# Designed miniproteins, single chains, part 40

Each design is a single chain, and the fold is of that chain. pLDDT is the mean over its residues in the fold that is shown.

## One batch from the design tools (miniprotein)

Design m1383
Fold by ESMFold2-Fast:
Structure m1383 (fold): chain A 74 residues (1-74)
Amino acid sequence: MPKTIADYVRELAQLLAQEAPKEEIVAVLEELLRDIPLSPEKRARAEEFLEAVKNAKDRAELRAAVGRFLDVFF
């Protein structure tokens, strides 16, 4: 079945609640970025926040970066 933005948000919320490895969270964000079309400006911001997720050193930075990434889609 095709995933919607709501499905990705739910999956990410579950992964964050379960303290899943950063690599699993990054994989979901990369899938969302490939699946959902964005304007060039929004895509650039999403890619910037995806890099912030990859470079997050703690869980607080990770959660903040994921939130900023998702805000690009709304």
Scores: mean pLDDT 82

Design m1384
Fold by ESMFold2-Fast:
Structure m1384 (fold): chain A 87 residues (1-87)
Amino acid sequence: SKEEVLEEVLKLVEEGVKLLEKDKEKAIEYFRKALELIRENRDGSPAQEAIETLVALTIEEMEKGLLSKEGAETMLKEIKRYAELAK
């Protein structure tokens, strides 16, 4: 279901944020899995599109070394907000 997909996306992003300072490569892997899951389950909603955009931006910022732990936590908070709106 859509709700199960969003819950799995959030779980993957939360694990990625936890790993950011300890294993950046593994953190990026979790964010990429979340992005793939969103893209495979698009519903055309603005909220889901916002989640896709935020996850993709987070991956780019991590790869460029521009994302702080605080920045990642802020992104996670925004992704959670849009996931609630997408329900």
Scores: mean pLDDT 84

Design m1385
Fold by ESMFold2-Fast:
Structure m1385 (fold): chain A 56 residues (1-56)
Amino acid sequence: ATAEEALEKAREGLRTGDAGLAGEGAYLAQQSIKENGESEESREALRLAGEALGVG
C-alpha cells in the first residue's frame, strides 16, 4: 500500500464521517510504513484517521 492511498482514504473518512474509510486509511498507512518506512504522508494519514475515529 502507498502512503498517498492511505492519506486519501483517511481524508475521505474524516470528510464523510465514515469510520470504515478512516479505519482503512489507518491500516494502509501502517502497511506503507512497514513496506516503505515512515513518511510525512503516512504520519498525516494516521493523524487524520485517528481524528475521524475519535481517538485523538
Scores: mean pLDDT 78

Design m1386
Fold by ESMFold2-Fast:
Structure m1386 (fold): chain A 59 residues (1-59)
Amino acid sequence: SENDEKGKKLFEEGQEYDKRKDYLTSIKKYQEAAKLYEENPELRNEILLQQTEVAKKLA
């Protein structure tokens, strides 16, 4: 779906911000991506795991 493609782009953006150590922006991108993966629970769960790992770096 269009939402899946947009979610994929947001997930890729989240990964790039994580690499740049911009953890707050990375988390925001992952949250937006997870919302768009309503039709794919497996991808949604992977995104949420990545968000959790970035959040640990922020704490």
Scores: mean pLDDT 81

Design m1387
Fold by ESMFold2-Fast:
Structure m1387 (fold): chain A 90 residues (1-90)
Amino acid sequence: GVEEAARLIAETAKELALAEGLDEEEAEKEAEEGEEELKKLSAEELKELARKLAEAAERAARLAEAAGDAETAARYRRAAEAFRKAAEIA
């Protein structure tokens, strides 16, 4: 449902932000605020957003792989899978 999809998107975005050097407290606050905004979307809007986020994450993974950053590529591939799952459960 919408709540589970919103949480999954927010948690995935938080993991990416932490990996980019955002403080844990700041990342948690942004994730909580983001989740509440995502919950305001319809199921169809959330599903479409999640699909677009999955495409963006897959693109980021391919760019990281081309740059030789296997760790960052793997992180974005995991994010893409989570965003696709969010699209399915929305």
Scores: mean pLDDT 87

Design m1388
Fold by ESMFold2-Fast:
Structure m1388 (fold): chain A 62 residues (1-62)
Amino acid sequence: SDLEELKEEVRKHRSWPEKFVDAAQGKPGADPYYVKYVQSLLDKGIPKSKIKEAILEAIRSP
C-alpha cells in the first residue's frame, strides 16, 4: 500500500526523519523531495492525519 511504501521511505531516511514530519505538517521551507512525496499521497486521497500517523509509526518501529 502507499502508506507501507511511505513507512519504508521513512526508515531509509532515518537519519533525518524530521524532514518527513516537517513536510507532512506543511512547514514553510520544507525539503522539496519530502514535500512532493507527501503531496503525492494527498493527491491520491490519503488524509493528512493518516500520513502523519504512518510517519510516526515508522520512526518508532525498529
Scores: mean pLDDT 75

Design m1389
Fold by ESMFold2-Fast:
Structure m1389 (fold): chain A 79 residues (1-79)
Amino acid sequence: MNIDENILKEISELTGLSISNLKKLAKIGKFNNNDLKLILQGLKGERIEVSDKVARATLALQMYKLGVISLEALFASVA
């Protein structure tokens, strides 16, 4: 999967999750570049309409940033 690494870098900076783990998350969740862009917009607090899958991933990434869930739980949330 050819994923835009600039989107991954911004999500990494906002969440503390490594680019390598974000690539794994995208593969597990089958997220394309548009899904990742919507996740990034949600993480920035933008009010956008998104699919349940994208909303769940955005919430899980926010919970991971806050230390509420483990990396394993984050991956399980998008499986």
Scores: mean pLDDT 82

Design m1390
Fold by ESMFold2-Fast:
Structure m1390 (fold): chain A 71 residues (1-71)
Amino acid sequence: MSKELAEEIAKLFEELGYPLAALAARKLGELGTDKSTLSEFLTRLKNAKSEEEKKEVALEIIQHALELLEA
């Protein structure tokens, strides 16, 4: 369930040229991250209109994944 949403986010990041953010999205899916958290990232990414906004979402999902992996 959350893995499917994580893959959707990962595919969008790959298309945008953010491979590390795509990897982070997949890792969050593997870790069983809440669907609400993943849906928030997906919504923010879809609503991002500038390259700067897209990069900010990419950095935030990478940071979130790192925080969970280092815990």
Scores: mean pLDDT 82

Design m1391
Fold by ESMFold2-Fast:
Structure m1391 (fold): chain A 63 residues (1-63)
Amino acid sequence: HMEDDIKVALALIYVGIAKIDERRGNYEGAAESYEKAADILSDVDPELAQEYRRKAEELRRKA
């Protein structure tokens, strides 16, 4: 469905923001962006959403 494709695209934008923040040492900002991506993907790809939530938890431990 087109809605699912749009959600995937939006999640990728947030993952891109998260990677930039992570590279800059902004671990809290990166974690927030990964959680946003996970929220968007929760009904489309719950396994990937869970992976992004784990990544956010890892980043918060570094903050």
Scores: mean pLDDT 85

Design m1392
Fold by ESMFold2-Fast:
Structure m1392 (fold): chain A 61 residues (1-61)
Amino acid sequence: LPVAVAVKDVVSDAPGILNFKKGDTLIILKEYEDGDWLAQLKATGKVGLVGSSDVEIVGEE
C-alpha cells in the first residue's frame, strides 16, 4: 500500500475527513477520481478521507 507523509496540518469538523499534523505518516487505502484518498493514520489507526494535495507519497508498505 502507498505510504504518505502529511505536508500540512488538517483540522476539520467535517464528517469523514481525517485530521492529522504535518509530518504524520498515512497509509493510502484507496484513491478516488475526485482527488480524495481514503487513508489510515499510522500512529492512531484512524481512517478517513484526505486531499491528495495534503500528503506526499514517500514509499510503499
Scores: mean pLDDT 77

Design m1393
Fold by ESMFold2-Fast:
Parts: sequence; C-alpha cells; structure tokens
Structure m1393 (fold): chain A 68 residues (1-68)
Amino acid sequence: GMEDTEAGRRRLASLIGDYMTGALLRETKEKGGDLKEAERLGEEIRSQETPEEALDAGLKALDEIRKK
C-alpha cells in the first residue's frame, strides 16, 4: 500500500510528528512550562523522516516535560 512506500512512510512520520507536537504543546501550556522549548522540541520531532523515529522523539520530549 501507500504506507509501504518511501513517500507513504514519510507522510506517516509527518502525521505522527504533528500529533506528538500538538500533545507536547498542550501539556506544556497546561503545566505553565516553557512554550518556546516545546516548540523547539516539536521542530526536532518534525525533522524525523521515519514513523518510528518521530514517535521515539515525541515520547522522549513528553517524558522530559512530565518529569519537570
């Protein structure tokens, strides 16, 4: 399917990155954290080219915000 192609995988990575970045920004705002740092982490998440890397980067960013 499309998800098995390089283009499909890059699209899936983008969708995961957008979702994870949205969750990151929302949780940072709710906790009164640094929104500029959350935006920087979101750019790092969106720079990932594979779904697995985008998810891993997003989970690490959320854990970093949650431990503060």
Scores: mean pLDDT 78

Design m1394
Fold by ESMFold2-Fast:
Structure m1394 (fold): chain A 91 residues (1-91)
Amino acid sequence: MKTVTRGVGFDAEKDDVAELTKAITEKVREALATKDADRIVLRVTLKGASEAEALERALQAAEEAAREIKGVRIVSIEGEGEEVTIELERL
């Protein structure tokens, strides 16, 4: 299984949630363009967010991105402070 890791930065006080969804969608599309990538790991940093807020916003954005792309599924989501790790798997 080949894993591709991508980072996403977001400012919870300055940026709109739609920008987070767009950024996550773009990074997933970029990872899917990588040959033989079966698993995608997104490391999302939401500056200024609490752990609960970061997890909720990242989950909502990832679910919307998965609906748009249709070629991936969310496997796991883990929060730690301002950082959320999202694992996706190619369908």
Scores: mean pLDDT 79

Design m1395
Fold by ESMFold2-Fast:
Structure m1395 (fold): chain A 91 residues (1-91)
Amino acid sequence: SRPPVLVLSDDERARGALAVLDGLPDALRYAEREGLPEEDRDALVEVAITALKLLRESGVPEETIKKRAERILEEISDEEHRKRIEEAVNR
């Protein structure tokens, strides 16, 4: 039997990437509450930056990406995390 190959449309990939971005504030709050190391919190931010790249590659308009990122940034209290996401959005 051939293993199943997941073929996602650009819309399905964009939906997944948006879910990752929307979940970032809660994931960071969980990590801070549980006392997870900085490396684990940094990895969560890197996953979100990858999601931003996937949104662009999936043809999501730049204005839509910026508006979504602005909403998420309002919920992120760490200035270094905010800066990294803002830099990724403005690339």
Scores: mean pLDDT 80

Design m1396
Fold by ESMFold2-Fast:
Parts: structure tokens; sequence; C-alpha cells
Structure m1396 (fold): chain A 94 residues (1-94)
């Protein structure tokens, strides 16, 4: 089973994303919906204990954010949060 720390970090990342969407700060609804679906896939992989898949999905999501939200303050914050989640997953794998 994944560590409580990885699950907590994933839940924090999802909550921070939802708060960003709710704040109305430069996030188009269509991009927010896509990003939430990506988070649900990441969370499912973590809950299944498939940390290698979770890392793959996080990396794909970072690339997607860089493509769609490049140069925006919200994009920069989301990339930072995703990199923190990635580091937590890597630590749990070690």
Amino acid sequence: APSSGVLLQARIAVQELREEVESGKHMPPELAAELLERYEEILRAIEAGDLERALELVDETIAWIEEKLAGTPVGERLIRGHRQLRAAIEADMA
C-alpha cells in the first residue's frame, strides 16, 4: 500500500487545484476539467500502489501544464505543486 505521506500529498495537491479553480484566477473551465481528470488518474494509481504509473502520469501532467498554461502564474504554481507530489512519490519508492 502507498504511504500515508504520499496519499496526504496527493490529496493536498487535489485540494489546492480545486481552490485555484474556485478562485477564478486565469483557469479556463475546459482546462480545469481536463486537469481534474488527470489528478483522478494519478490518485487511482497511487491508491493501487502503482507508483511507477503515478510518476508517469505526474510527468505527463507537468508537460500538459507547460503546453497549455506556459508563462501564467497559475501554471507556475501548479507545476511547483506537481513537482512536490512527484518528489513525494519518488521518496515512497525508495
Scores: mean pLDDT 73

Design m1397
Fold by ESMFold2-Fast:
Structure m1397 (fold): chain A 57 residues (1-57)
Amino acid sequence: SMEYEKKVEELMKRARVSREEARRYLEENNWDVEKAVEAYYKDLADTLRAAVDRALR
């Protein structure tokens, strides 16, 4: 539907991810853009923290 397309495009703009990545995050977060954005930034922060810990150990 056009509503799903709009949500995919919004997440792509906000997180600067690919269409496939945006769709994946939306599917995992019940097509809620705000939750999908929050999940993306949480994953990014977790990945950065793991990379820092790995570099120091």
Scores: mean pLDDT 83

Design m1398
Fold by ESMFold2-Fast:
Structure m1398 (fold): chain A 77 residues (1-77)
Amino acid sequence: SAMEELKKKVDELFEEVNKLEEEGKSKAEILEKMIEKLKEILEWAKKQGTEKMLEAAKEIEEKIEELKKELEKLKKE
């Protein structure tokens, strides 16, 4: 199902973030990677066209906005 594919994409993102953290990447680099990957997942979710996937897309958009604000705070100083 589309929801199962969404879960797989999110799990893969979590694994990638953990690897970057283990490699000692900066918070800014990790946030930038998360934003990039979440944008890809968002576009995929929008293309699915179901009500549940549109709701998931809204949650992903909100998460992207939160991460962008965190990244801006880190780059400001």
Scores: mean pLDDT 83

Design m1399
Fold by ESMFold2-Fast:
Structure m1399 (fold): chain A 69 residues (1-69)
Amino acid sequence: SLEEDLRALADAEGRVRVGDAVPVLVRYTGAPESRVLEGLLSVSDPDGRTVRVSDALEVARRIRREAGV
């Protein structure tokens, strides 16, 4: 599942590198890499390096809702 894949990539603080999360969310959502990257950067740390697993899951849900409308 997306959650299991993201948790496998997470550090001890529950954060995933943006570069590692992008291909996982692309595979899961079918969205363009640019859209996934934009979504992840909107919830990343100030340096754009990492995202929380919970925030990445919310980004994936939002992208899927946009595609369903």
Scores: mean pLDDT 85

Design m1400
Fold by ESMFold2-Fast:
Structure m1400 (fold): chain A 139 residues (1-139)
Amino acid sequence: MAKGEKLYELGEEYYKKKEYEKAGYYFYNAGLEYRAAGEYDKAIEAYEKAIEAYTKYDPDSPALAYTQFNLGLVYYHKKEYEKAIEYFEKALAIFEKIDPNSLATASTLFFLGLAYRELGKEKEAEEYFERADRIFEEA
């Protein structure tokens, strides 16, 4: 029995009840299960539903930022680097507001650097890697 499918169904049930934090939690975990299984299109659908739920709950929450980051990772693995950058930038805005020196902020900067490098944008990649390295040195 697919764990991701059950988590997705629970997300839909809580969303209908307007329990958006719980809905986001279940959709996010469905996305994690689908991503781990390599089911990237299902992971995208689940993460998009988690973003919708968490945005209704709290548009500045760490849960929203982590969901956007993980959606960015799925697009990165699909080699859709422009979409990966869009979601990493959305996650970065929230992570920097919460803690500009956190490992979550540093990891997001690092993956932005990787995505820009894959697009051949070496200057932008270098700037993101330097920002990430600065945080890693302070940690």
Scores: mean pLDDT 90

Design m1401
Fold by ESMFold2-Fast:
Structure m1401 (fold): chain A 92 residues (1-92)
Amino acid sequence: MEKEELEKIKEEVLKELERYIEEGGDYDPELEKKLQELKEKSEELYREVAIHTLDLLAEKLPKSEEMEERLEVAKKAVREGLDGEEVRALVE
């Protein structure tokens, strides 16, 4: 896949994730498919999206020591190359 196509998918995914987190609407299955495409085609872009999403969640979630620690561990996992499913499990 072209790098330009992947960058466009990243931008679209980030906008949808920001909207979902802000508005709390129904989770879009198309968003999940786009995330999977990024993960398969570019780990770097997927990690950028995952870290940005964790930062947005940190702003919206109630501040608790446990949640803050989970978010920091998840960010570290993303930076160190762990699978997105593993990152999601750490945030849950």
Scores: mean pLDDT 67

Design m1402
Fold by ESMFold2-Fast:
Formats: C-alpha cells, structure tokens, sequence
Structure m1402 (fold): chain A 71 residues (1-71)
C-alpha cells in the first residue's frame, strides 16, 4: 500500500474507535481525513483509481450515516 492508503486505513481505524466511544464528531473528522487520503492515492495511481474510488464511496456513505445520527 502507498502512504496515502496507509493513512486512510489508520484514520478509518480511529473513526471506528471514536464511534465505539460515542464521539461522533471525532469519528466524522477521521472519516473526512480518510476520504482526503483516498482521493490523493487515486490521483497518484491511475491503475488503482477505480478500486480506491470505490473505497472512498464506502467511506463517504459511512460518514453520511454518522452525520444523520447527529441530528
């Protein structure tokens, strides 16, 4: 995995932990950081772009679910 993919994995893990602790703001922040890193990874490696974009879409869906819980 490239450095941006590794950072995305790390932030997704932190988001899961924050969600378990009931800290939705921290969870959403970590998912945002994961999305940014996946975007950079897809930009730097066109051969993996479709896979990384699919993963980014999954993270975006998770973020939207957490944002709904804050209402």
Amino acid sequence: MGPHEQEAVRHIGEAVRAEQEGDLDSAIKHLDEAIEHLTKAAEEDPSRRARLEGWRESVLKRKRELEQKKK
Scores: mean pLDDT 83

Design m1403
Fold by ESMFold2-Fast:
Order: C-alpha cells, then structure tokens, then sequence
Structure m1403 (fold): chain A 58 residues (1-58)
C-alpha cells in the first residue's frame, strides 16, 4: 500500500501550489481514484477528502 500513501502525499504537495479552483478539480479526481481502494487508509482519506472538498465548495 506504499503506492497509495505516495499518491496521497504527492496530492497534498500539489495542492499547496494550486489556487482554489484547481485544488477542487484535483481533489475531485483524487477522491474518485481513492474510492477504488478498499484499504482503511484510502477509505479514511476519501472521507476526509470529501469533507474538505465540501468545505472548499462551501
């Protein structure tokens, strides 16, 4: 599950370089990818990501 952790970390780094609209787009893409995984970390990350997207969208 090392690859999943690396994807999440890479996403977080990219988010710090993006504006809000770009962050929302990237996060939605990441959420869709994350939902394909049944790993507990992926499920927790997906839940947190969905909440964060909702906050950004308002």
Amino acid sequence: DDALVQKVNDLMVKLSELDRDQQIELLRKALKELEKYSHPLAQRAAKGLRTYIDLLEK
Scores: mean pLDDT 74

Design m1404
Fold by ESMFold2-Fast:
Structure m1404 (fold): chain A 99 residues (1-99)
Amino acid sequence: SARELLERMMKHTLELVLENFEDKLKVQLELGAAEVAIAVLRVIDHIDELAEIGYELIEAVESKDVEKLRRVLKRLEELGASPELLELVRELIEKLEKE
């Protein structure tokens, strides 16, 4: 069940990355080629940030670090993650606290 929660959280995190990528590309394509190039670079930087959050999530789950999971939850909230992803992280925190 803990592995299933992690897999669902990773899936929703990747979906959030893809949604942000698609939306930003659509907007910039309307502005022209130079603006598209700048937007792609900005999205790549954002993907790196989300990848780091994903790595922190995996590390926190493996180490059962509840405080690190709470920090990851806050970062996901700031990025506008889905309510379902936020609920999955909260459920994992509660499960690890109760053991």
Scores: mean pLDDT 64

Design m1405
Fold by ESMFold2-Fast:
Parts: sequence; structure tokens; C-alpha cells
Structure m1405 (fold): chain A 83 residues (1-83)
Amino acid sequence: SLDEEVEKVEELFRKLGLPELAEEFREIIYDESLPLHVKLMVGTVLVSEAVFEYLLRTGDKEAAEEVAKELNELLLKIFKLME
């Protein structure tokens, strides 16, 4: 379900130490005033920011690439569920 996939993204952001991005992501996905293409654009930016912040904090490029892959796969699933 949409809620289950959104919760997975929020959980991953919190695990990365970025609970503020988890809150922002939920607000964007459930904002009825935003068109789908804007939600996709902002969601993509939040994912990119999370990966960049994780890379800056850890210096672990391999772990950052794995996080990017997981977040992008979840983002794709969420937007397929919203179509």
C-alpha cells in the first residue's frame, strides 16, 4: 500500500539520522494541493539531499550508493501507487 511504502522511506530517513527529511517527505506525499509531477520532483530532491548528507557524515561512498538505490526504488514504488 502507499502508506506502507511511505513508512519505509520515513524509517530509512530516520535510520540515517534525518528525521526532519522523513517529516518533510510525508508532508509532500500527502499534500493534496501539489500535482503529482511536483511531488516527484521534490521527493527526488529530498532523496538526493539524504544521500549527500549521509555521504558527508560517513565518507562511505559504497554505503551512500546502496542508500541511494534503496530510496530511489521506494520512491519509484510510491509514485506507481499514486498514478
Scores: mean pLDDT 86

Design m1406
Fold by ESMFold2-Fast:
Structure m1406 (fold): chain A 99 residues (1-99)
Amino acid sequence: SIVDQFKEYVDKLIDELDEKIEEYLRESQTLSPQERQRMLSILGAYVIAIMTEIIVKANIYSKSASPSEVKQINKITDEAVKKIKEKYKETKKQIDKLI
């Protein structure tokens, strides 16, 4: 279904974000505090970009979806945006704990 295709697309973007976060957490252990802050800024821009992409894609999928499918797409979008924001927040918290 269109909802399943959208969910798969969103899940792929979140998986790619998880891979990026894992890489950054590994790298942060050997970086200076200034370099860690730069990395967080880059990650912040990246999460804004993927959240924007998800919202745009939700709009595109919704054009060919039924009203009930639109509600499901909107729910997936809202949950994904919330999850992405929490992932960034937790990543920042973990990096900020490094001394």
Scores: mean pLDDT 89

Design m1407
Fold by ESMFold2-Fast:
Parts: sequence; C-alpha cells; structure tokens
Structure m1407 (fold): chain A 99 residues (1-99)
Amino acid sequence: LTPEQREELDREVAGALALIALAITKNDVEKKRPIDVEETRRLLDNAVALIAPYLSPEELARVRKLVDEFIKAIENGDYETAIKKLDELADLVERAVAR
C-alpha cells in the first residue's frame, strides 16, 4: 500500500467502526434495552475520537453537539428524538468517510 492508500484505508476503517458503534446503540434504543448513560456516552465519545481527524472543525462541533443532544434525549426518555440524533450522526460520519 502507498501512504495515500493507507490513509484512505485508515479513514474507511475509522468510519466503519464509528458506524458500527452507532448501529449497536440505535439497536439497543429501538429494542427498549436498558441504556447505561455513562457507558453509552463513553462509547460515542470514543467513536467521535476515531473520526475526528477526518472532520472539519465545524463538523466536529456538530457531531459533539449531536452526541450531547442524544444523551439528553435518552435521559429524558425521548427515544424517538434519540434515534433521530443517531441517524444524523451516522449521516455525518458517512459523508466524512466518502470524501
């Protein structure tokens, strides 16, 4: 692999891992499984850290805000809003990986 091909692969792998974390979280919310807020926050923060090098400052700020809004929705029992925030996060991750 060239350095450029390795960079592309690293970006694709980071995006895939972040999307898997979001998909697992969405599945738990949709199936009404007990959500550990602290552990879920840690999982999502780690997913954001994986993709952070591939995001613009504006995209990173938006992703962090969506994580905060998702956690608040879960704390309030607003699972419909929580799912929407996860979908917005997944869309941003997919767009970042596609560049």
Scores: mean pLDDT 84

Design m1408
Fold by ESMFold2-Fast:
Structure m1408 (fold): chain A 90 residues (1-90)
Amino acid sequence: MTTEDYIARLEEEAALAAESDPLVAALAEELKAFVEANPDDPEAIREALGRAQARLAAHIVATNPDEELRADARARLARIAEILGVPPLP
């Protein structure tokens, strides 16, 4: 996919995530900005995704959100990883 395709898909996922988890939406926007800045560096994108997942995990543990909200946030991060063409972290 082109950088424009990645950006469009990240915007779609950010919009969907905003209804359930604003942190996931914010992380999708951060990843979009990072992809725009580093379109030819898949390793840097993978590292950025890893940092985003770590931040989300720490937030979930700290705030103790409902299990459904937690599951939805993880699903959104997995979809973002698919869009970026990188594997999600375990």
Scores: mean pLDDT 64

Design m1409
Fold by ESMFold2-Fast:
Structure m1409 (fold): chain A 64 residues (1-64)
Amino acid sequence: SNEAAQEARVRAALARVRADPADERAWLELIHAYLEAGREDLARQVAALWARHGADAAPHLDAL
């Protein structure tokens, strides 16, 4: 289903960020995955975390 595909995309993007938090493209994909899933608040929070902490933001994802 479309919802299952969106959930899979978000999970894959989160795994990519956690595997390499210094990969800016992984963070951009996570933001885009949340936007496509209709989760604009989470997309904004991820963008704010990256802007504030860069690679050190990865542990803060678990608090969302």
Scores: mean pLDDT 85

Design m1410
Fold by ESMFold2-Fast:
Structure m1410 (fold): chain A 60 residues (1-60)
Amino acid sequence: MAAQIRQLRFELMKKIVDITLEAIKQMAGQSKAKKQEILAEMHAQMLALVRETQARIAAL
């Protein structure tokens, strides 16, 4: 099980990095208000991924 948990955490980390890079690209040249919106969306996506990963780990 430990190897499966490490794989799921690595997968989560990779997805978080990808989301962060995409958000940075979207924020380029945007207003302060728009950057705040993009950050809020990024945080919501990250929370959803964390919950999904926790559920998968709990099922092991």
Scores: mean pLDDT 82

Design m1411
Fold by ESMFold2-Fast:
Structure m1411 (fold): chain A 68 residues (1-68)
Amino acid sequence: MSLEEVEEAAELLARAGLISEEQAKRMVEAARRGDTRVAESLALAVEYLRQGDLKAAREAAELAVIEA
């Protein structure tokens, strides 16, 4: 996942209320440092959100927060 895709994913999750804007910024910074786990968890959260699985999306977003 590119850094631009990570930024878009973090913004989408913040807008959906699953993470704060401050958490989104920290996740982008972690991904910029090469943390692929944060990027993977963000990608999963976005996919679950698109599928309407709010519980799975929240769990994946929480993992991204912990990993950042």
Scores: mean pLDDT 79

Design m1412
Fold by ESMFold2-Fast:
Structure m1412 (fold): chain A 72 residues (1-72)
Amino acid sequence: MEAPPPLEELKEMLRRQAEEDERLLRERGIPLSEKEREVLRAARDGDLERYAALVRELGGPVDEARLAELLA
């Protein structure tokens, strides 16, 4: 099994991905719920714990074992 990427690298990837997604949604005029905006904000801040909690609250498929590994 390949080693997971460093935590700092994952934060940067998540931030960049959220920034791009937010831009695309804004350009398309797709309204975001308050919870969806919070998810993007947590991702942009690199707050993986808050991001995971918010995604779980939305009922999205979250691999808790994987998230625990990344946060530990």
Scores: mean pLDDT 66

Design m1413
Fold by ESMFold2-Fast:
Structure m1413 (fold): chain A 66 residues (1-66)
Amino acid sequence: SEVMELARRYSEELGREELVFFAESMKKAGYSDEEIRQLLELIAENLRRGLPFSEAVEEAMRALAG
């Protein structure tokens, strides 16, 4: 899956293995590959800005919901 490969790429780049498990959890929850891709890109941007993982995820989820 291209979205799982993206999750692995960001995980390696940012040193955050939780990104792979997050993407797997979102697939199990019924999110589309496009939604997961958008979430991963937002989380990666937030992590590059220096946000903690939990805050990076919360902000990304809020951005997609709004």
Scores: mean pLDDT 86

Design m1414
Fold by ESMFold2-Fast:
Structure m1414 (fold): chain A 80 residues (1-80)
Amino acid sequence: MEELKKEFDTLFKRLEQRIAEIDEVAPLTAARLRESVEHLRKQFEEAAKDPSKEEYLKGLLVQARELLDFADRMIEALKA
């Protein structure tokens, strides 16, 4: 559980950083990504209160990694 919480903290910080970069050139795209991150954060915060939800949190962690990969691809597209 503590390791999962640390991974989420790191991923959310990375996502915020990527979204800030996207927001400089594509604010509507950044706004949509921010909504997805906020939804995921709320699900994480609720699930993190329950120790039995560890497997569910692992699923949310996969979703967070997918969002980060998507944000990275968006930044590369904006550079092209």
Scores: mean pLDDT 81

Design m1415
Fold by ESMFold2-Fast:
Structure m1415 (fold): chain A 65 residues (1-65)
Amino acid sequence: SMELRKKLIDLTNKEIAKRLLAVGYEIEAEITGSEENRVKAEQYRAEADKLSKEGDELEKKIQDL
């Protein structure tokens, strides 16, 4: 359905945003040696991984329709 496809797009956009934040904080941590920025990068990667899993599950449901 179009509604499930829109939800998948929203999840994908959120995942991309979290991935970009993780990369940004990782680069800052490498340049500055900031432990706080390393922790933030790890947190955003974990959030992105969770969104990716949710997207995979939703995509499978769309295929079963």
Scores: mean pLDDT 85

Design m1416
Fold by ESMFold2-Fast:
Structure m1416 (fold): chain A 76 residues (1-76)
Amino acid sequence: LSKEEVILLSRWSVMMAAADFAIKHPQAFSKQELQGLIDDMQELLAEMKEKGLLSPEQIARAEQKIAELQQILASK
């Protein structure tokens, strides 16, 4: 792995942890904060997919978390 790839994978790890926290504690986030998180996740996922840094299973898991966050947002 290059230095740039390690940094990107680290950012990915932090983003996935933030998504898990938001799913577990939706009351801690406003509608605006949840929308921002969803937007940031979609942007990072697109970059990770373009660079081929994620397995199909990891991509599917991320898409599922985005869908869960969107459902939470819709219920607010």
Scores: mean pLDDT 85

Design m1417
Fold by ESMFold2-Fast:
Structure m1417 (fold): chain A 66 residues (1-66)
Amino acid sequence: SMDDMNNRITDIINVAIDMDSKGYTKVANFLYFNSLMMRSYIDFTGDIEKALDFFEQAKKYYEKAK
């Protein structure tokens, strides 16, 4: 469901914040990338501009995770 997906995204973000606070910045950036990709996927068929914006943000976090 949409609520289950939103809860999963929130869980990923919370783990990313915890990892970043502990100095695992590359892991945190990879988790932010995954959360934004999930958000882009959710919006893909309903709001293409919003989906594309999340996808562009995701790409930036992916570059920081390398």
Scores: mean pLDDT 83

Design m1418
Fold by ESMFold2-Fast:
Structure m1418 (fold): chain A 94 residues (1-94)
Amino acid sequence: SVPMPEEVRRLLEEARRIAEELGLTGRESGMVLSAVALSKRLGIPLEKAMELLKLMEKLNEQGKVEEVEELMEKLLAGEISLEEAIEKAKELLE
């Protein structure tokens, strides 16, 4: 369950590149590690993990912490797809 150091380095480099492409700044950079962990845990593309976590961050800023937690629990349990999670997060931001 612990990845090799070289795998961790490659994932961190990839996550940094994706964060730059998405225009994430210093405060949002902490999200990069969570995206790497989520990507590995669910076997999803890192770019999609970053997109989801950016939406979750915005929801948390709006005080919708319970909705974020519920959505995350369903995603991790496999009850909803990544695309459905992204769609629901976008809907909650409206």
Scores: mean pLDDT 71

